# Designed miniproteins, single chains, part 49

Each design is a single chain, and the fold is of that chain. pLDDT is the mean over its residues in the fold that is shown.

## One batch from the design tools (miniprotein)

Design m1701
Fold by ESMFold2-Fast:
Order: sequence, then structure tokens, then C-alpha cells
Structure m1701 (fold): chain A 76 residues (1-76)
Amino acid sequence: DEVEKELKELEKKIEELRARMDSLRQTINDLQAQLPSLTPEQQKQALEQMDALSREMHRINRELYELEKKIEELKK
């Protein structure tokens, strides 16, 4: 029962992280779509924001990998 509780908490965290990844991906796609209509200064700011979002996605991917491994270990 304690293992079931831990699995449920880990699965919930994975769902939350996947939802955040989807949101970040959508934001990056929206920014890319807007780039051709932006001024050079706005494009620079958008590219900097996209870079920061991309780095966050890499951090989340690593966290997802570690959480999925923990679930595998608990399920055995």
C-alpha cells in the first residue's frame, strides 16, 4: 500500500511535468511562428526567451527520465 502511494505520487509528478513540457513546446512554437512579423529587437528577445524555455525543457526531460526509472524500480 505504501508502494502504491509512492507510485501514484510519482505518476502524478510525471503527468504534471509532461503537461509543462507540452506548454513549453507550444510557447516555443508560438514564438517561432511570430518571429517573421517581429522587429529585430523583438526577435532577439523572443530568441532569448526560446533559448531559456529550451533549457527548461532539457531539465524537465532529465527529471522525467529519473522519475520513470524510479517507477520501474518500484514496480520491479
Scores: mean pLDDT 85

Design m1702
Fold by ESMFold2-Fast:
Structure m1702 (fold): chain A 61 residues (1-61)
Amino acid sequence: MELPEEVREAVERVFREHRDELPRNSTEVSKLERALVAVVLEFPEHAQEIAALARELLESA
C-alpha cells in the first residue's frame, strides 16, 4: 500500500492526539473516528488506504 507521506502523517497524528486523550476505556473512540472521517473527506482518493492504516493502528491499540 502506497500512501502519500502527508496523508500517512495526518492519520498517525490523529491517532496520537486522540489515543493519548482516551481515558482507559474505548468509549471516546467516536472522537477518533470523527477525526479519521475528516482525513478521508480531505483525501477521498486515498479513503481505502486510510481505512486500512486505521484498522492496523486500531489493532495495535
Scores: mean pLDDT 69

Design m1703
Fold by ESMFold2-Fast:
Structure m1703 (fold): chain A 63 residues (1-63)
Amino acid sequence: MEEEFEKLVEEAYEKIRELITEKGWSLQSAVTAALLDLMYEKGAPASDANFAVREALKRYEEE
């Protein structure tokens, strides 16, 4: 259970980091793109995708 969720958090984190640091996207746009990637590319339920993106954003802001 936790392993699967942690993987979604890591994927969201990497996507947010890539879009902001390498592509120059705004935080809001990067978060939106990460959410859509989890939902449509990875097939995560909307609730799981939202929680994973929030956790990834928290980790990104703390680093």
Scores: mean pLDDT 78

Design m1704
Fold by ESMFold2-Fast:
Structure m1704 (fold): chain A 55 residues (1-55)
Amino acid sequence: MKRKKLKEKTKKLAKWQGIDIDISKLSDDQLEEYAKRYEEMQKRIEAWLKKEKEG
């Protein structure tokens, strides 16, 4: 069940970077990696923008 969310986040990350990813070929490890990158990137961008403005 958790894999479902990981797959969706992986697709979103791929779209953001313009990469064509085959979900069927991905392993659990890869799914987690992509999901993490998506979340981290989104958070980092927001935090970085705020920090730059404040600093």
Scores: mean pLDDT 72

Design m1705
Fold by ESMFold2-Fast:
Structure m1705 (fold): chain A 99 residues (1-99)
Amino acid sequence: SPRELTVQEAVITILLSGLQYDITVTLKNNPELRNTLLAQVDQIQRLYHSDPQAALQQLQQMATTIKTLDIPQDKKNAILSQVDTLMQSIEDHQRLSAS
């Protein structure tokens, strides 16, 4: 349904904004890594419509990178939870778009 697609796109936009915010706040003292991860989020935003599989691969790679970071575990878990939610939302968008 066109309405369901519109709602899902709004959800993805909100989730991307939340992820950008948490990366920005968590990595405020590591601008190189912060800029790298923000560039990946920007790429995911561009890819999820045209190449959702590439967007999902980028999110999986981002999750792997985040797991290796020397940051507080609570902040790491919060960002990983957002990545997981965003992956599910992109998969839902792909299913709705294929219908």
Scores: mean pLDDT 85

Design m1706
Fold by ESMFold2-Fast:
Structure m1706 (fold): chain A 63 residues (1-63)
Amino acid sequence: GNLKERLAEGARRGAEAAERAAEAGDSSTYQVSAHEAKLAADISGEEEAKEAAERAERWAQRA
């Protein structure tokens, strides 16, 4: 796929990683993953990527 598709996929994977790390109690990992997901979503402009990034950010804020 093109760069935007890869960025959207990255945002989704980052959100999944952040959620898994939050469940494991690894605050450093989910904070980094949430930040990267948000950057990727902002660049891609995809709605699903933005939703994934927002979920990751909420997990990071719960720490």
Scores: mean pLDDT 68

Design m1707
Fold by ESMFold2-Fast:
Structure m1707 (fold): chain A 105 residues (1-105)
Amino acid sequence: ATPAEREALLEEVEARVLELWDRAVAGDPEAQRRLERLEELAERVRELISKAPEEIQKEYERGLEEIRENSNIGLEQHARELALLYLFATEIDPELAREMEELLA
């Protein structure tokens, strides 16, 4: 994937996370359940990254720095981090990435 394709995917996933958040805040119990599961899967991806080769860990740390530089809004930072974790899951654990994708559909 090109850098532009990677950025487009991250923006799409971030937008879907924010849509789920808006529905959950509006009282949609299904959206809330999906967000809770997505957070659990995100934590598993963080664990996998912590055990991954140093190069993968450095790429993740750089991604987190970019998120912090581009926004000071906690919700936007969090949604972008979930998108980043999904991207790492597609490379490290495709089955976990598929579960995240289903929650974002």
Scores: mean pLDDT 85

Design m1708
Fold by ESMFold2-Fast:
Structure m1708 (fold): chain A 65 residues (1-65)
Amino acid sequence: GAATARRLLAEAEALLAAGRGGEAGHKADQSGVAATIAGDEELLAEAVRLSRRAAALAKQQGVEP
C-alpha cells in the first residue's frame, strides 16, 4: 500500500545519499510498483523522479551495483 511505497522511497533516498545509485534505483522502482498498486499518483511521480536521480548517479560512477 501507500505506507510501503513511502517506506521504500525513504530507503531509496537514504541509499542515494550514501552514493549507492544502483541500489537506490532498485528501491525506487519497488516504491513505484507499490504506489501503482495503491493508486497513489503523487508517490508514483516521486518514485519515478528518484529512479531517474539514482540512474544518473550510477552512470556518473561508471559502475554497476
Scores: mean pLDDT 81

Design m1709
Fold by ESMFold2-Fast:
Structure m1709 (fold): chain A 84 residues (1-84)
Amino acid sequence: SPDYARLDQLVEEIKSWINSNIDDPEVRNAMLDYVDREAAEARALLDDYDAQGRRDLGFSVMFMRLIGASAEVEIKLRQLKKEK
């Protein structure tokens, strides 16, 4: 569906940012794994709300979850840059 296509696009944008901004392979892989887990949970949440006929609310909650995941990656990167 269009909402899943947008979810996949957002996940790929976050992963592209991680790959471009994190040079340490261990940190990069940990961040990519985190994003994959959050994306899987976001998809499950969207599916649950779709099944309830609450698709618009499901999309909003999923989107807020992905924003939170993106913010967490940025916070961790800022901490690493300040420490070294």
Scores: mean pLDDT 73

Design m1710
Fold by ESMFold2-Fast:
Structure m1710 (fold): chain A 80 residues (1-80)
Amino acid sequence: SDSQRSHILQLQQEYQRHQQLNLQDLVQLSQQAIQAIQNGDWQSAIQYLQQGYDKSVQANDSISQSSYYGLIRSLQEQLS
């Protein structure tokens, strides 16, 4: 769907940014979230995004925090 494609594209942008910054844990979590979205596993996708948010807080990365938070809210709204 257009919504799935939008979320995947946003996560791919985060994935590329985290690779450039050598934030390997966030790279892995973004990859797992992308796979979950591609498989229609929205619950697992939200869990991976939540972990990405938590790690972004620990890293003091406000850009990633805002991105993951926005994705979590968008996915939760689609499930309601």
Scores: mean pLDDT 82

Design m1711
Fold by ESMFold2-Fast:
Order: structure tokens, then C-alpha cells, then sequence
Structure m1711 (fold): chain A 63 residues (1-63)
């Protein structure tokens, strides 16, 4: 299961600055949609910013 710590680690690796609140929102979304760690890491790598990261999650799993 994806944790806030996993999200923060992937964001750091991708060079994206995330707040605790954003990391919690991403972890909750990943848990809600049953995303794997690999899927979450890939989404974070595709993002260019925190805002784009949130948009990618919404578009892939809510649209």
C-alpha cells in the first residue's frame, strides 16, 4: 500500500518539491484507485510540477 513517505521519496527522486499536504492527497488518491508503487513512481516522473502531478492523477483515474 502506498504511504505518504513513498510519495515524498518518489517526488525527491524526480526533483519535484511537494508539501506534506500534497503528499497526503497523492497517497490517498493512490490508495483509493489501488495504484501500485511502480504506477505512482511513473506518474510522478511524468509530472513537471506539483500542480501537473495532481492533474495527471485526476485525469488518469477520474476522467
Amino acid sequence: MITVEDVKRYAEKAGIKVSDEVAENIAKAAQKFGLTKDEVEEIIKQAKSVEELERLLVRKYLA
Scores: mean pLDDT 74

Design m1712
Fold by ESMFold2-Fast:
Structure m1712 (fold): chain A 90 residues (1-90)
Amino acid sequence: MEMEELLKKMKEVMDKLAANPNRKLTKEEKEYLERGRRLLEMQARLAEAADRSAEFAEELARRAEEIEAEGEAAAARLVEELVARLEAER
């Protein structure tokens, strides 16, 4: 699933929960919330890292299309690689 579609599905589930907080979530809805939350968490970490390093922001921009094209699991790997590299720099 593309990242934009995943975030859209997560928002739809959140909107439904806001409308009826007592409703039991389906397995699929729980999966969308969990996966979407992890994606937003990764995006927040990248944004924070980019704010601290202009060089990292430029590297991320160059790899943005590659990250998006590789899909969810590969994107997570690339994100963690870039973050780990930044954390190793002084």
Scores: mean pLDDT 67

Design m1713
Fold by ESMFold2-Fast:
Structure m1713 (fold): chain A 94 residues (1-94)
Amino acid sequence: SEEEAVEKIVEEIEKLAELLEKLGFNEHAKKLREIAEEIRKNGITEELLKRLQEVLSEASEEARKTLSDEEFQKFMQEVTEIELKILEILKELK
């Protein structure tokens, strides 16, 4: 159901926010939680998915500058795994 897909996507975004908070990227984590709350209230929209991608792009650029090469590789692997789960959920809604 669409409601079940919304909850699953919110859970995956919250996992991304926790990952960012552990790394000290608190501003980006807060933005991800704001997007998750908007998805919960308004459903999955193209605008919210674009905002999600923008926040992740900004967080990835900051991580690239801040983290060691090894830490950055691990971070990008974890982000990619969550993004793939979100994509799978979105495909089920098609």
Scores: mean pLDDT 85

Design m1714
Fold by ESMFold2-Fast:
Structure m1714 (fold): chain A 84 residues (1-84)
Amino acid sequence: MEEKRREIVELLKKIDEGAAKLPDPETAQKIRELVLKAYRALNEGDFETAAKYAEELSQVARDAGNTEIADLAEKAAKIARELA
């Protein structure tokens, strides 16, 4: 359980780092906001809500054409759903 939670945290960190490198500040802000919401839900033990925000994050990144961030978010959502 702790190992999977740690994996989600590491994925969210990578997503935030990737968002910081984005040229579009509006997209970067949306992604970083969703990372914060997912991280908060994870810290509260609300894995369903964490998965939901990670799924929204994946969609936002995919719509922006950033497949790398989308794939990381999708992986985080999958792990969060396994913990729910």
Scores: mean pLDDT 84

Design m1715
Fold by ESMFold2-Fast:
Structure m1715 (fold): chain A 72 residues (1-72)
Amino acid sequence: DLEKEIERLEKEVDELKEKAGTNQKALSYIDAARKAIENARKALKEGREDVAKQYIETAKNYIELAKKELEK
């Protein structure tokens, strides 16, 4: 269920933003992930599951980069 996946990613991004504080590099990755999630929601609403899936993967990649940045 792509909708549930998007909701999970939104929660993860919100949690990461709280942990990032003032870490500019992590915040830039978090912002990129958030934009990808927004694009995934729009694509899914338009019935473009293939495009939504691509944006979900993009969001996951940025979330991973943010986590790595916060791990030091």
Scores: mean pLDDT 86

Design m1716
Fold by ESMFold2-Fast:
Formats: C-alpha cells, structure tokens, sequence
Structure m1716 (fold): chain A 103 residues (1-103)
C-alpha cells in the first residue's frame, strides 16, 4: 500500500497535479500515523497534508502537529527552510522506513 501511494504521489508531482498530490499525501500520512502508533484525526491529517504540500518547514509542521515532533526528529533535523514537494516525499519515505523498523 505505502509503496504504491508513494509512486502515485511522485507521478502527481511530475504531472503537476496538486490536488492528487495532497490526496495521496493525506492517505500516506494516515497509514504512517497508524503504523507508528500516533493516531491523527481526519482534520489533523488534512491540515498536515495541506501544510506539507504548501512548503511548510519541518519546524512549522512540528508546531502544527506537536505529537509528531519525536518521530520527525528521528528521520530529519528540524529546519526552518521550506520543504519542496520532492523533500516531502523523501520525508514520507524515511517515516515509512522508521515504521517498518518499529513494527
């Protein structure tokens, strides 16, 4: 599931389909939160997906959803620099790897 969603999200970036990118990103975040034992509400998942797609920094994402801070810090140093869509996918891939190690 996660690998296919990552592939579809990457295609959405290549096709410049912003709405599909947000949709796949929200689904990825929902699945990863469940695997990592961090239950996010549908509202939190939607806000996080929109923020990530909009170029929010890791620091801003941690402030938006504080319960993710310990997990985010394990995969990347917190930075105030805006994330590109490609960097967002790299972050999600690292979170997926972390989820597999903790399963």
Amino acid sequence: MIEKLLEEARKAIEEKDYDKFIEYLAELLRLLAEKLGIPLSDEQVRRLALAMASGYSLTELAELVPQLTPVLEKVAPLSDEPLTQEQVLELVEKLAELAEKEA
Scores: mean pLDDT 81

Design m1717
Fold by ESMFold2-Fast:
Structure m1717 (fold): chain A 74 residues (1-74)
Amino acid sequence: AVERLRALHEEGVERVREEIDDPEKLELAIRSLTVALQRALELVRERGDPERALALLESATDAAIKNAELTVSW
């Protein structure tokens, strides 16, 4: 479970690097994904719920990308 969460986190970071060109927004997105990973790891350790943990990381990645899109001024 932990290895799969870390792999998904790395994939998420790669996705936000591809989608977000603004360095400041990219930094905020990566920080959000790091917080999501910590929460997902707690879900696995405390509840033994890897499915919910994976869904949380996926949702956090999608939200980070959408938040960056909504705040772009182009």
Scores: mean pLDDT 75

Design m1718
Fold by ESMFold2-Fast:
Parts: C-alpha cells; structure tokens; sequence
Structure m1718 (fold): chain A 106 residues (1-106)
C-alpha cells in the first residue's frame, strides 16, 4: 500500500542515520514502483521506472528481466540501494567483532 511505502521511507531515514536527499528519495520511489510493476507483470510501467534509476540498479533489474527472474533482479537492486544508503552495517559489525576478539586475547 502507499501508506506502507511511506512508512518504509521513514524507517529508511531512521536506519540511514541521516536525512535522505531528494534524489535518494526519488530513487526509492522509482525502485519501489519498478518492483511493484515487475511483480505484477506490467513490463511497460516497470521500464518507465527502471530508466529513472541509477545505472547500477537499472543493470540489476534489466539482468533479472533477461534471465526471466525479475524477483532476483529486485532483490539485487534492493541490496545495492541499501549498501549505497549505508543501511547494511556489516562492516561495522565485523569491525566490532575484531575489536572484541583483540580485547579477549589480552
């Protein structure tokens, strides 16, 4: 739903630890619209939104379409976008784990 999309955008603001730029918000809206259209089988609507995305996200979605696996394309695009926003904090977790291991070794 549209309310669920707006709630997800607010959550992304909180997780990113910073306000998203207008360009980043526009990218989220086009990515969400492309994903919905692809999952509904509306390829014309999907293509209109895909062309508005950054090249890396567009490439992931287009590869999914070529391989007849749009769900995988959507998943890959979402992961690339989460990485760009800094939502995936695995490097911070890995760094903290190394610090704990070093402290325990003393």
Amino acid sequence: SEEAAEAALREMFAIAGRPLTDEELETVRHLAAAARALLAGDLDAARAHIERLPPELRAALEEGLRNNDPRLGVTRAGLLWARRLGIVREEDLARRERMLEEELAK
Scores: mean pLDDT 70

Design m1719
Fold by ESMFold2-Fast:
Structure m1719 (fold): chain A 80 residues (1-80)
Amino acid sequence: SKEKEKKLAIEIFLLVADTVQRAYDEALRAVDPDVKPGELPTKKLTPEQAEEVRRLFLDHLDRLAPELQKKIKELIEKYK
């Protein structure tokens, strides 16, 4: 049904958004350990620190990709 399709799309969107947020929070926390999840840096980052955050963010996304794919597949099965 269209209602199941919409619910599935929303849950996938929220799962992707959560995964991206977690990857960013981990990357930022490695450079700024006092930052809380979902918050901006506690201080102005240097260009080198900003580049390290980008590198770690992409690395964390790659690492989290298999778990994200597994959870998406579980959601698809739940809505069959």
Scores: mean pLDDT 83

Design m1720
Fold by ESMFold2-Fast:
Structure m1720 (fold): chain A 73 residues (1-73)
Amino acid sequence: SEKEELIKQIDELLKQGKLSPLEADHLKSYLDETGDVDLVRRLIALFTGEASLEQVRAIHRHHGRPPPPLPPP
């Protein structure tokens, strides 16, 4: 499933050091809670530096459901 594929992608990025453990846990939690695969993909791109925050904000405005707040650093 797309959810299982995203979880594996998050784990691989964590292993490569492109995501922190906190970021990986947040993304997995959000995916489990919402099932919003597209938004989680955009968040992964943001966290790995492949997308700008403005692009993520633009997508979020069109999808209507707000993500949970990010954990503090």
Scores: mean pLDDT 70

Design m1721
Fold by ESMFold2-Fast:
Structure m1721 (fold): chain A 77 residues (1-77)
Amino acid sequence: SKEEIIEFIRRHGETLLMGIGVPADKRAEAVEELIDAVRESSSRRELLRKVSEILQKYLPDKPDYATFMAGVFVLSL
């Protein structure tokens, strides 16, 4: 369910974002944006698009890496 996915992101999101290389001062903000993406998305494809956009915003110098990590993140949900 979306609630189970949101709980997973709330519990593990900051650690996952740390592993990806999102700056420490941006991790809490990025977690909330990922939770909103889950709430607003009606499909896995839409979720992947939104997560890719979020990670590219926080990793602007590494867009291909951010897009790849978005795929890994969504597959882990």
Scores: mean pLDDT 86

Design m1722
Fold by ESMFold2-Fast:
Structure m1722 (fold): chain A 68 residues (1-68)
Amino acid sequence: SKEEALKEIDAKFAELKKQYPEYAQQVDDIQSQLTTELNNAKTDEEIKEILEEANSIVDVLRKRADAR
């Protein structure tokens, strides 16, 4: 559901900001964009695609942080 997807994104991005506070602003900007996309989503398929995008972004940011 949209509510479950919002909670999952919020939890993952909160954890990411806790682990990498130097990326907090970037994470906030991305979370804001994804939240807007989720609010505009009309189907379960769209919600799933947005959640997969969020997971991909978290993976990319984590890999960049770990390389420093």
Scores: mean pLDDT 80

Design m1723
Fold by ESMFold2-Fast:
Structure m1723 (fold): chain A 83 residues (1-83)
Amino acid sequence: MFSEEEIQHLIDGARQAAADAERDEKLVREGKISPQEAANREVAYRIIAVAAFSSGTPEARQAAEELLKAADRLGEVIDEKLK
């Protein structure tokens, strides 16, 4: 399926996306980005997580799980702001 280099790229991408999702959570809380913009980013983060899971390696699955946790937290804040 994927080469080791491609798998590492997926892992690095998922780790970066998790950091980006955590930043976006703070930006939504501070009102610096709209909930709609944050929701668009959340969808992209979830797609990145699925790609990392698809590699089937334990490290990529762990990176994907951390990204999904960050995306879930972002989604909770978005829902909170839409109330």
Scores: mean pLDDT 84

Design m1724
Fold by ESMFold2-Fast:
Structure m1724 (fold): chain A 89 residues (1-89)
Amino acid sequence: LEEKVKEAYEEAKEFAKKATPEEVLKVSQGNLDFVQAMVDAGEVSAPTVARIALAETKAYAEVLKEKDPKAAEELEKIAQQIEELRAKA
């Protein structure tokens, strides 16, 4: 799991460097929606998926904090929501 989380984090950083802030926010919202759906369905893998999505969202926020602080702030809110869902799963 740690290896997959690290890989997802690094891939997310590279994506955020090349993508627009709007694209990054759209992907992050999709990840949040997916995690929410998995938790609501009682999926056994929900905590693992949430952990990966959290790492990706944190990577996006780190990359965007210098380029677009407002988008980074929205990403931090999404990350907090994913963490709350992970705690419930």
Scores: mean pLDDT 83

Design m1725
Fold by ESMFold2-Fast:
Structure m1725 (fold): chain A 75 residues (1-75)
Amino acid sequence: MVLTPREAAVYILGVKEGIVPYKEKVESIDLAVPAVKLTAPEEEIEKLAKEVDKDGDGKVRQEEFNEVAKKVLEE
């Protein structure tokens, strides 16, 4: 699945907040709970969205998502 940068950021922050478990293969249903329960400020979501969209094309490939997710969640 291809994520938007904002969707990738919301999911990564949702895992960090303990709202959802980490998954390397994210589906649209996995985004529903963090979208409504995320307590992170909008500024943090926007900042992370820019970080996951490395080439600025508005699309996050699975490899780019996993790289940023592991950096945020494991460090």
Scores: mean pLDDT 72

Design m1726
Fold by ESMFold2-Fast:
Structure m1726 (fold): chain A 88 residues (1-88)
Amino acid sequence: SPAERRAREAIELLRELRDALAGRDPELAAEVEEMIRVLEMALASGDPERVEFALRGTIDRLATLAAEHPEWRALLEAARRRIEEILA
């Protein structure tokens, strides 16, 4: 489904982000891993509305993390914008 495709694209993007942070900021990498887990659970539910809700939550969380981590702001904002594009 379109929702499943969007969730998979977002998960792959978040995996890229997690890997970019791995060994450099383990706490932030763990936050990204939690976002991946939430999206994987939404995808496993088979419910497109739960997937849409989880994707919106991911965008909001990335915006919060970008505000809290000025050193990673550019990377986090780039990820947020790519997920917004997936939802368009």
Scores: mean pLDDT 87

Design m1727
Fold by ESMFold2-Fast:
Structure m1727 (fold): chain A 70 residues (1-70)
Amino acid sequence: MPSLVEQAEETMKQLLKAVKDSDWEKAKELADQLHEIAEKALEESKEVYEEVKKVIEKYGEELNKIILEK
């Protein structure tokens, strides 16, 4: 089974694709999934939460470039 870190990475990749495709409905669904993954990570351990947070922040920088640099 994929780890919470792997799930966060895959979900962020799908979110970036949805945003590039202007599929805002799918982007919202994926953002909700990321929130659930982060909550599960926080319940599991501080270490897993920090790893999930780093993945989200890394891909979040790319997302901000797509949205804010236009």
Scores: mean pLDDT 76

Design m1728
Fold by ESMFold2-Fast:
Structure m1728 (fold): chain A 82 residues (1-82)
Amino acid sequence: SAMTEAQLALMRALREAGLSGVGTFTAAAIVAGVPVPLSEEVRKALLENERVREAARALIEAMSKEELEKMLKSIKEFYEKY
């Protein structure tokens, strides 16, 4: 599916950037502007990497509006709880 292909592309971009420890949905949420509690160094590395930003946007665009809203809400709730 388009979403699976976009997720795999983001995984590759994260690995190439040395950010393989960051989850694809976490990276997408950060690029979408969700306040995820990561170190400033990791956040900066994600946001300054054009390939990571492009792949994250492609993942967001490949998701349905409902899937995107559910994912972003789940990530936000998870980090607010822990």
Scores: mean pLDDT 77

Design m1729
Fold by ESMFold2-Fast:
Structure m1729 (fold): chain A 59 residues (1-59)
Amino acid sequence: EKEKKVKELKIQYKANESRGLLEAHRAAQADPAAAPSVQARMDKETQKLKEEYEKVKKE
């Protein structure tokens, strides 16, 4: 059922998002101007999972 897949994707998406936030935070400490770029890069990885999550959710 779609609920199970949504839950699995949510767990994966959230875990990857947390990692991206930590890396962006570290970049901000070194160079605040670089933080948005680092966040966008990490967001690309989470976006793949998030798009799958939203696709299943909208079905």
Scores: mean pLDDT 74

Design m1730
Fold by ESMFold2-Fast:
Structure m1730 (fold): chain A 58 residues (1-58)
Amino acid sequence: MENLRYAIAILKYAQEIGKDVSDLTIDDAKEAILRYLGKEVSDEQATEALNLAISYAS
């Protein structure tokens, strides 16, 4: 499932920049996915992936 790969990229990015995943913005999520996976995603996809990443961090 693509959202899982995106969530993992977001979690790695949060760790790299020293932020809690819950403090990340949609733009941070989009940057994480672009940086680690080379993909541009919509705000909707970034929001879904970010929410999934937050659920794993809880």
Scores: mean pLDDT 83

Design m1731
Fold by ESMFold2-Fast:
Structure m1731 (fold): chain A 87 residues (1-87)
Amino acid sequence: SEGEELSKKLEEQSKIAESLNTEEGKEVSKLLKLGSESARRGDIGVARVAEAVISTVLGLKSITDSTPDEIKEAIEKLKKKREEKLK
């Protein structure tokens, strides 16, 4: 089903985020796992909210349409922004 496909995609992306071994990568991974589990349970609404929040935080148009390299770069940029706090 569409929910199972979305769940699988988000789970794969969570592993990509975890592979960075950063605090930001772990946080993004947890959000992606929450979305994946919600999609698997048929709660597409919660999965959609998780996608929107993650996309916004990472400055991506859509997390699910992003490549692994784009996800990694976005998370690394988030880490740098948090360290600098851009002020």
Scores: mean pLDDT 82

Design m1732
Fold by ESMFold2-Fast:
Structure m1732 (fold): chain A 88 residues (1-88)
Amino acid sequence: AVYTKEERIAFLESLRDLKSDEEVEKLYRKANPLEREAITLVWELKRLGREDEADAFLDRVIKLYKEGNFDEIRRLLEEERQRLLADL
């Protein structure tokens, strides 16, 4: 579905408040592929107790989304995924 830029930004902002697997599943079903990867990374960081890193990651994703720099978001998602895999 096509949503407004403001609606997608509000969606990404809601990821800061993820507290349960049920909330993750609800948001995941409404998410596009980019947002699904962001949800996965944010939730994994929160589960590892790395909440400050999750917030910093979301700040960067939201900033790039506001700028319309989707290629850089894709790069950021891949870099964060590789960083988490190396730490696990």
Scores: mean pLDDT 81

Design m1733
Fold by ESMFold2-Fast:
Structure m1733 (fold): chain A 96 residues (1-96)
Amino acid sequence: PIPPLPPVARVTAEAKTKEDAEKLYNAILEQLKAFEERGIELVDVKLEGNKVTVEIRAPNRLDALRAASALALAAQSMGAKATVEYITDEEVRARL
């Protein structure tokens, strides 16, 4: 048996325009700076056209889901479509 990795959550947000996606991208980065003090780590962030994808690592599953949910809610408040996905330990290991 392999011990579990720290949990990773992915937030995918699709804005109406590229300009709105850039504003969302900056807002997410500012929110992540506040989360760093709580042990939330940025794994990956991408801005591709109207789409922003963020992956974060947290000390535990509840913190990962709370942080991801907060980012998704922020995206939705800006009119973006947001999806939260919990990345399994198996999927994280497969990507290493």
Scores: mean pLDDT 76

Design m1734
Fold by ESMFold2-Fast:
Structure m1734 (fold): chain A 68 residues (1-68)
Amino acid sequence: SAEDREKELQENIKTVARALRRKLQEAGRMTPEMEELIERAEKEGNQEDLEKLLKMTQLTVYLNIVKR
C-alpha cells in the first residue's frame, strides 16, 4: 500500500542518515550544518534534507538510494 511505501522510504532515509553520520564523524568531516541536516533526516525521514546533505558531501552513491 501507499502507507507501507511511505514508511519504508522514511526508514530507509533514517538508516542512510545514521550511516552517513558515522562515516562523517570517523573521517573528521562533520560540520554543524551537516549535523543539523542529519538530525532532521533521522527524526523526520525528510528526503530533501538528506539530498541537500549528500550534495554538500559529494556522496552521490547514497543519493541513488533515495531517488524514485
Scores: mean pLDDT 73

Design m1735
Fold by ESMFold2-Fast:
Structure m1735 (fold): chain A 65 residues (1-65)
Amino acid sequence: MEELRKKALEIAKKIFEENPNVTADEIVDRIAKELGITKEEILKLFGSAEDLARQVAEELQKEKL
């Protein structure tokens, strides 16, 4: 569970680094495709696409600070 969540965040960070203007929904879609799971399963891990985007922003902030 937590490891899957970490993998999702790593993929999301990489997507953000490639496309800073990517939407939360597009990040969720890309993660679902790369991990072989559904968007609904990703939303269960993070609560919502916006919560996922917030987590990604938090991880990027930690990395730069």
Scores: mean pLDDT 75

Design m1736
Fold by ESMFold2-Fast:
Structure m1736 (fold): chain A 73 residues (1-73)
Amino acid sequence: SLVDKARELIKEADELEKRGEFNKAIELYQKAIDYLNQALEEARKAGDTEKALEISRLLAEVQTRLNELKKKL
């Protein structure tokens, strides 16, 4: 699923961030956000409110992380 793809990208980005590979981590977080936005639109169109809430929470977490990381560059 798009959510599973996003979660794997987030894990990889976290590892890159820990290694100091900030630009690569930013690219993967951004790609994860793109997948999550697509998944959110699909969930909303399907009327899956529980799935939409799950995706929205994950999206908020990743967006916060990305913003904090960009400030450290």
Scores: mean pLDDT 87

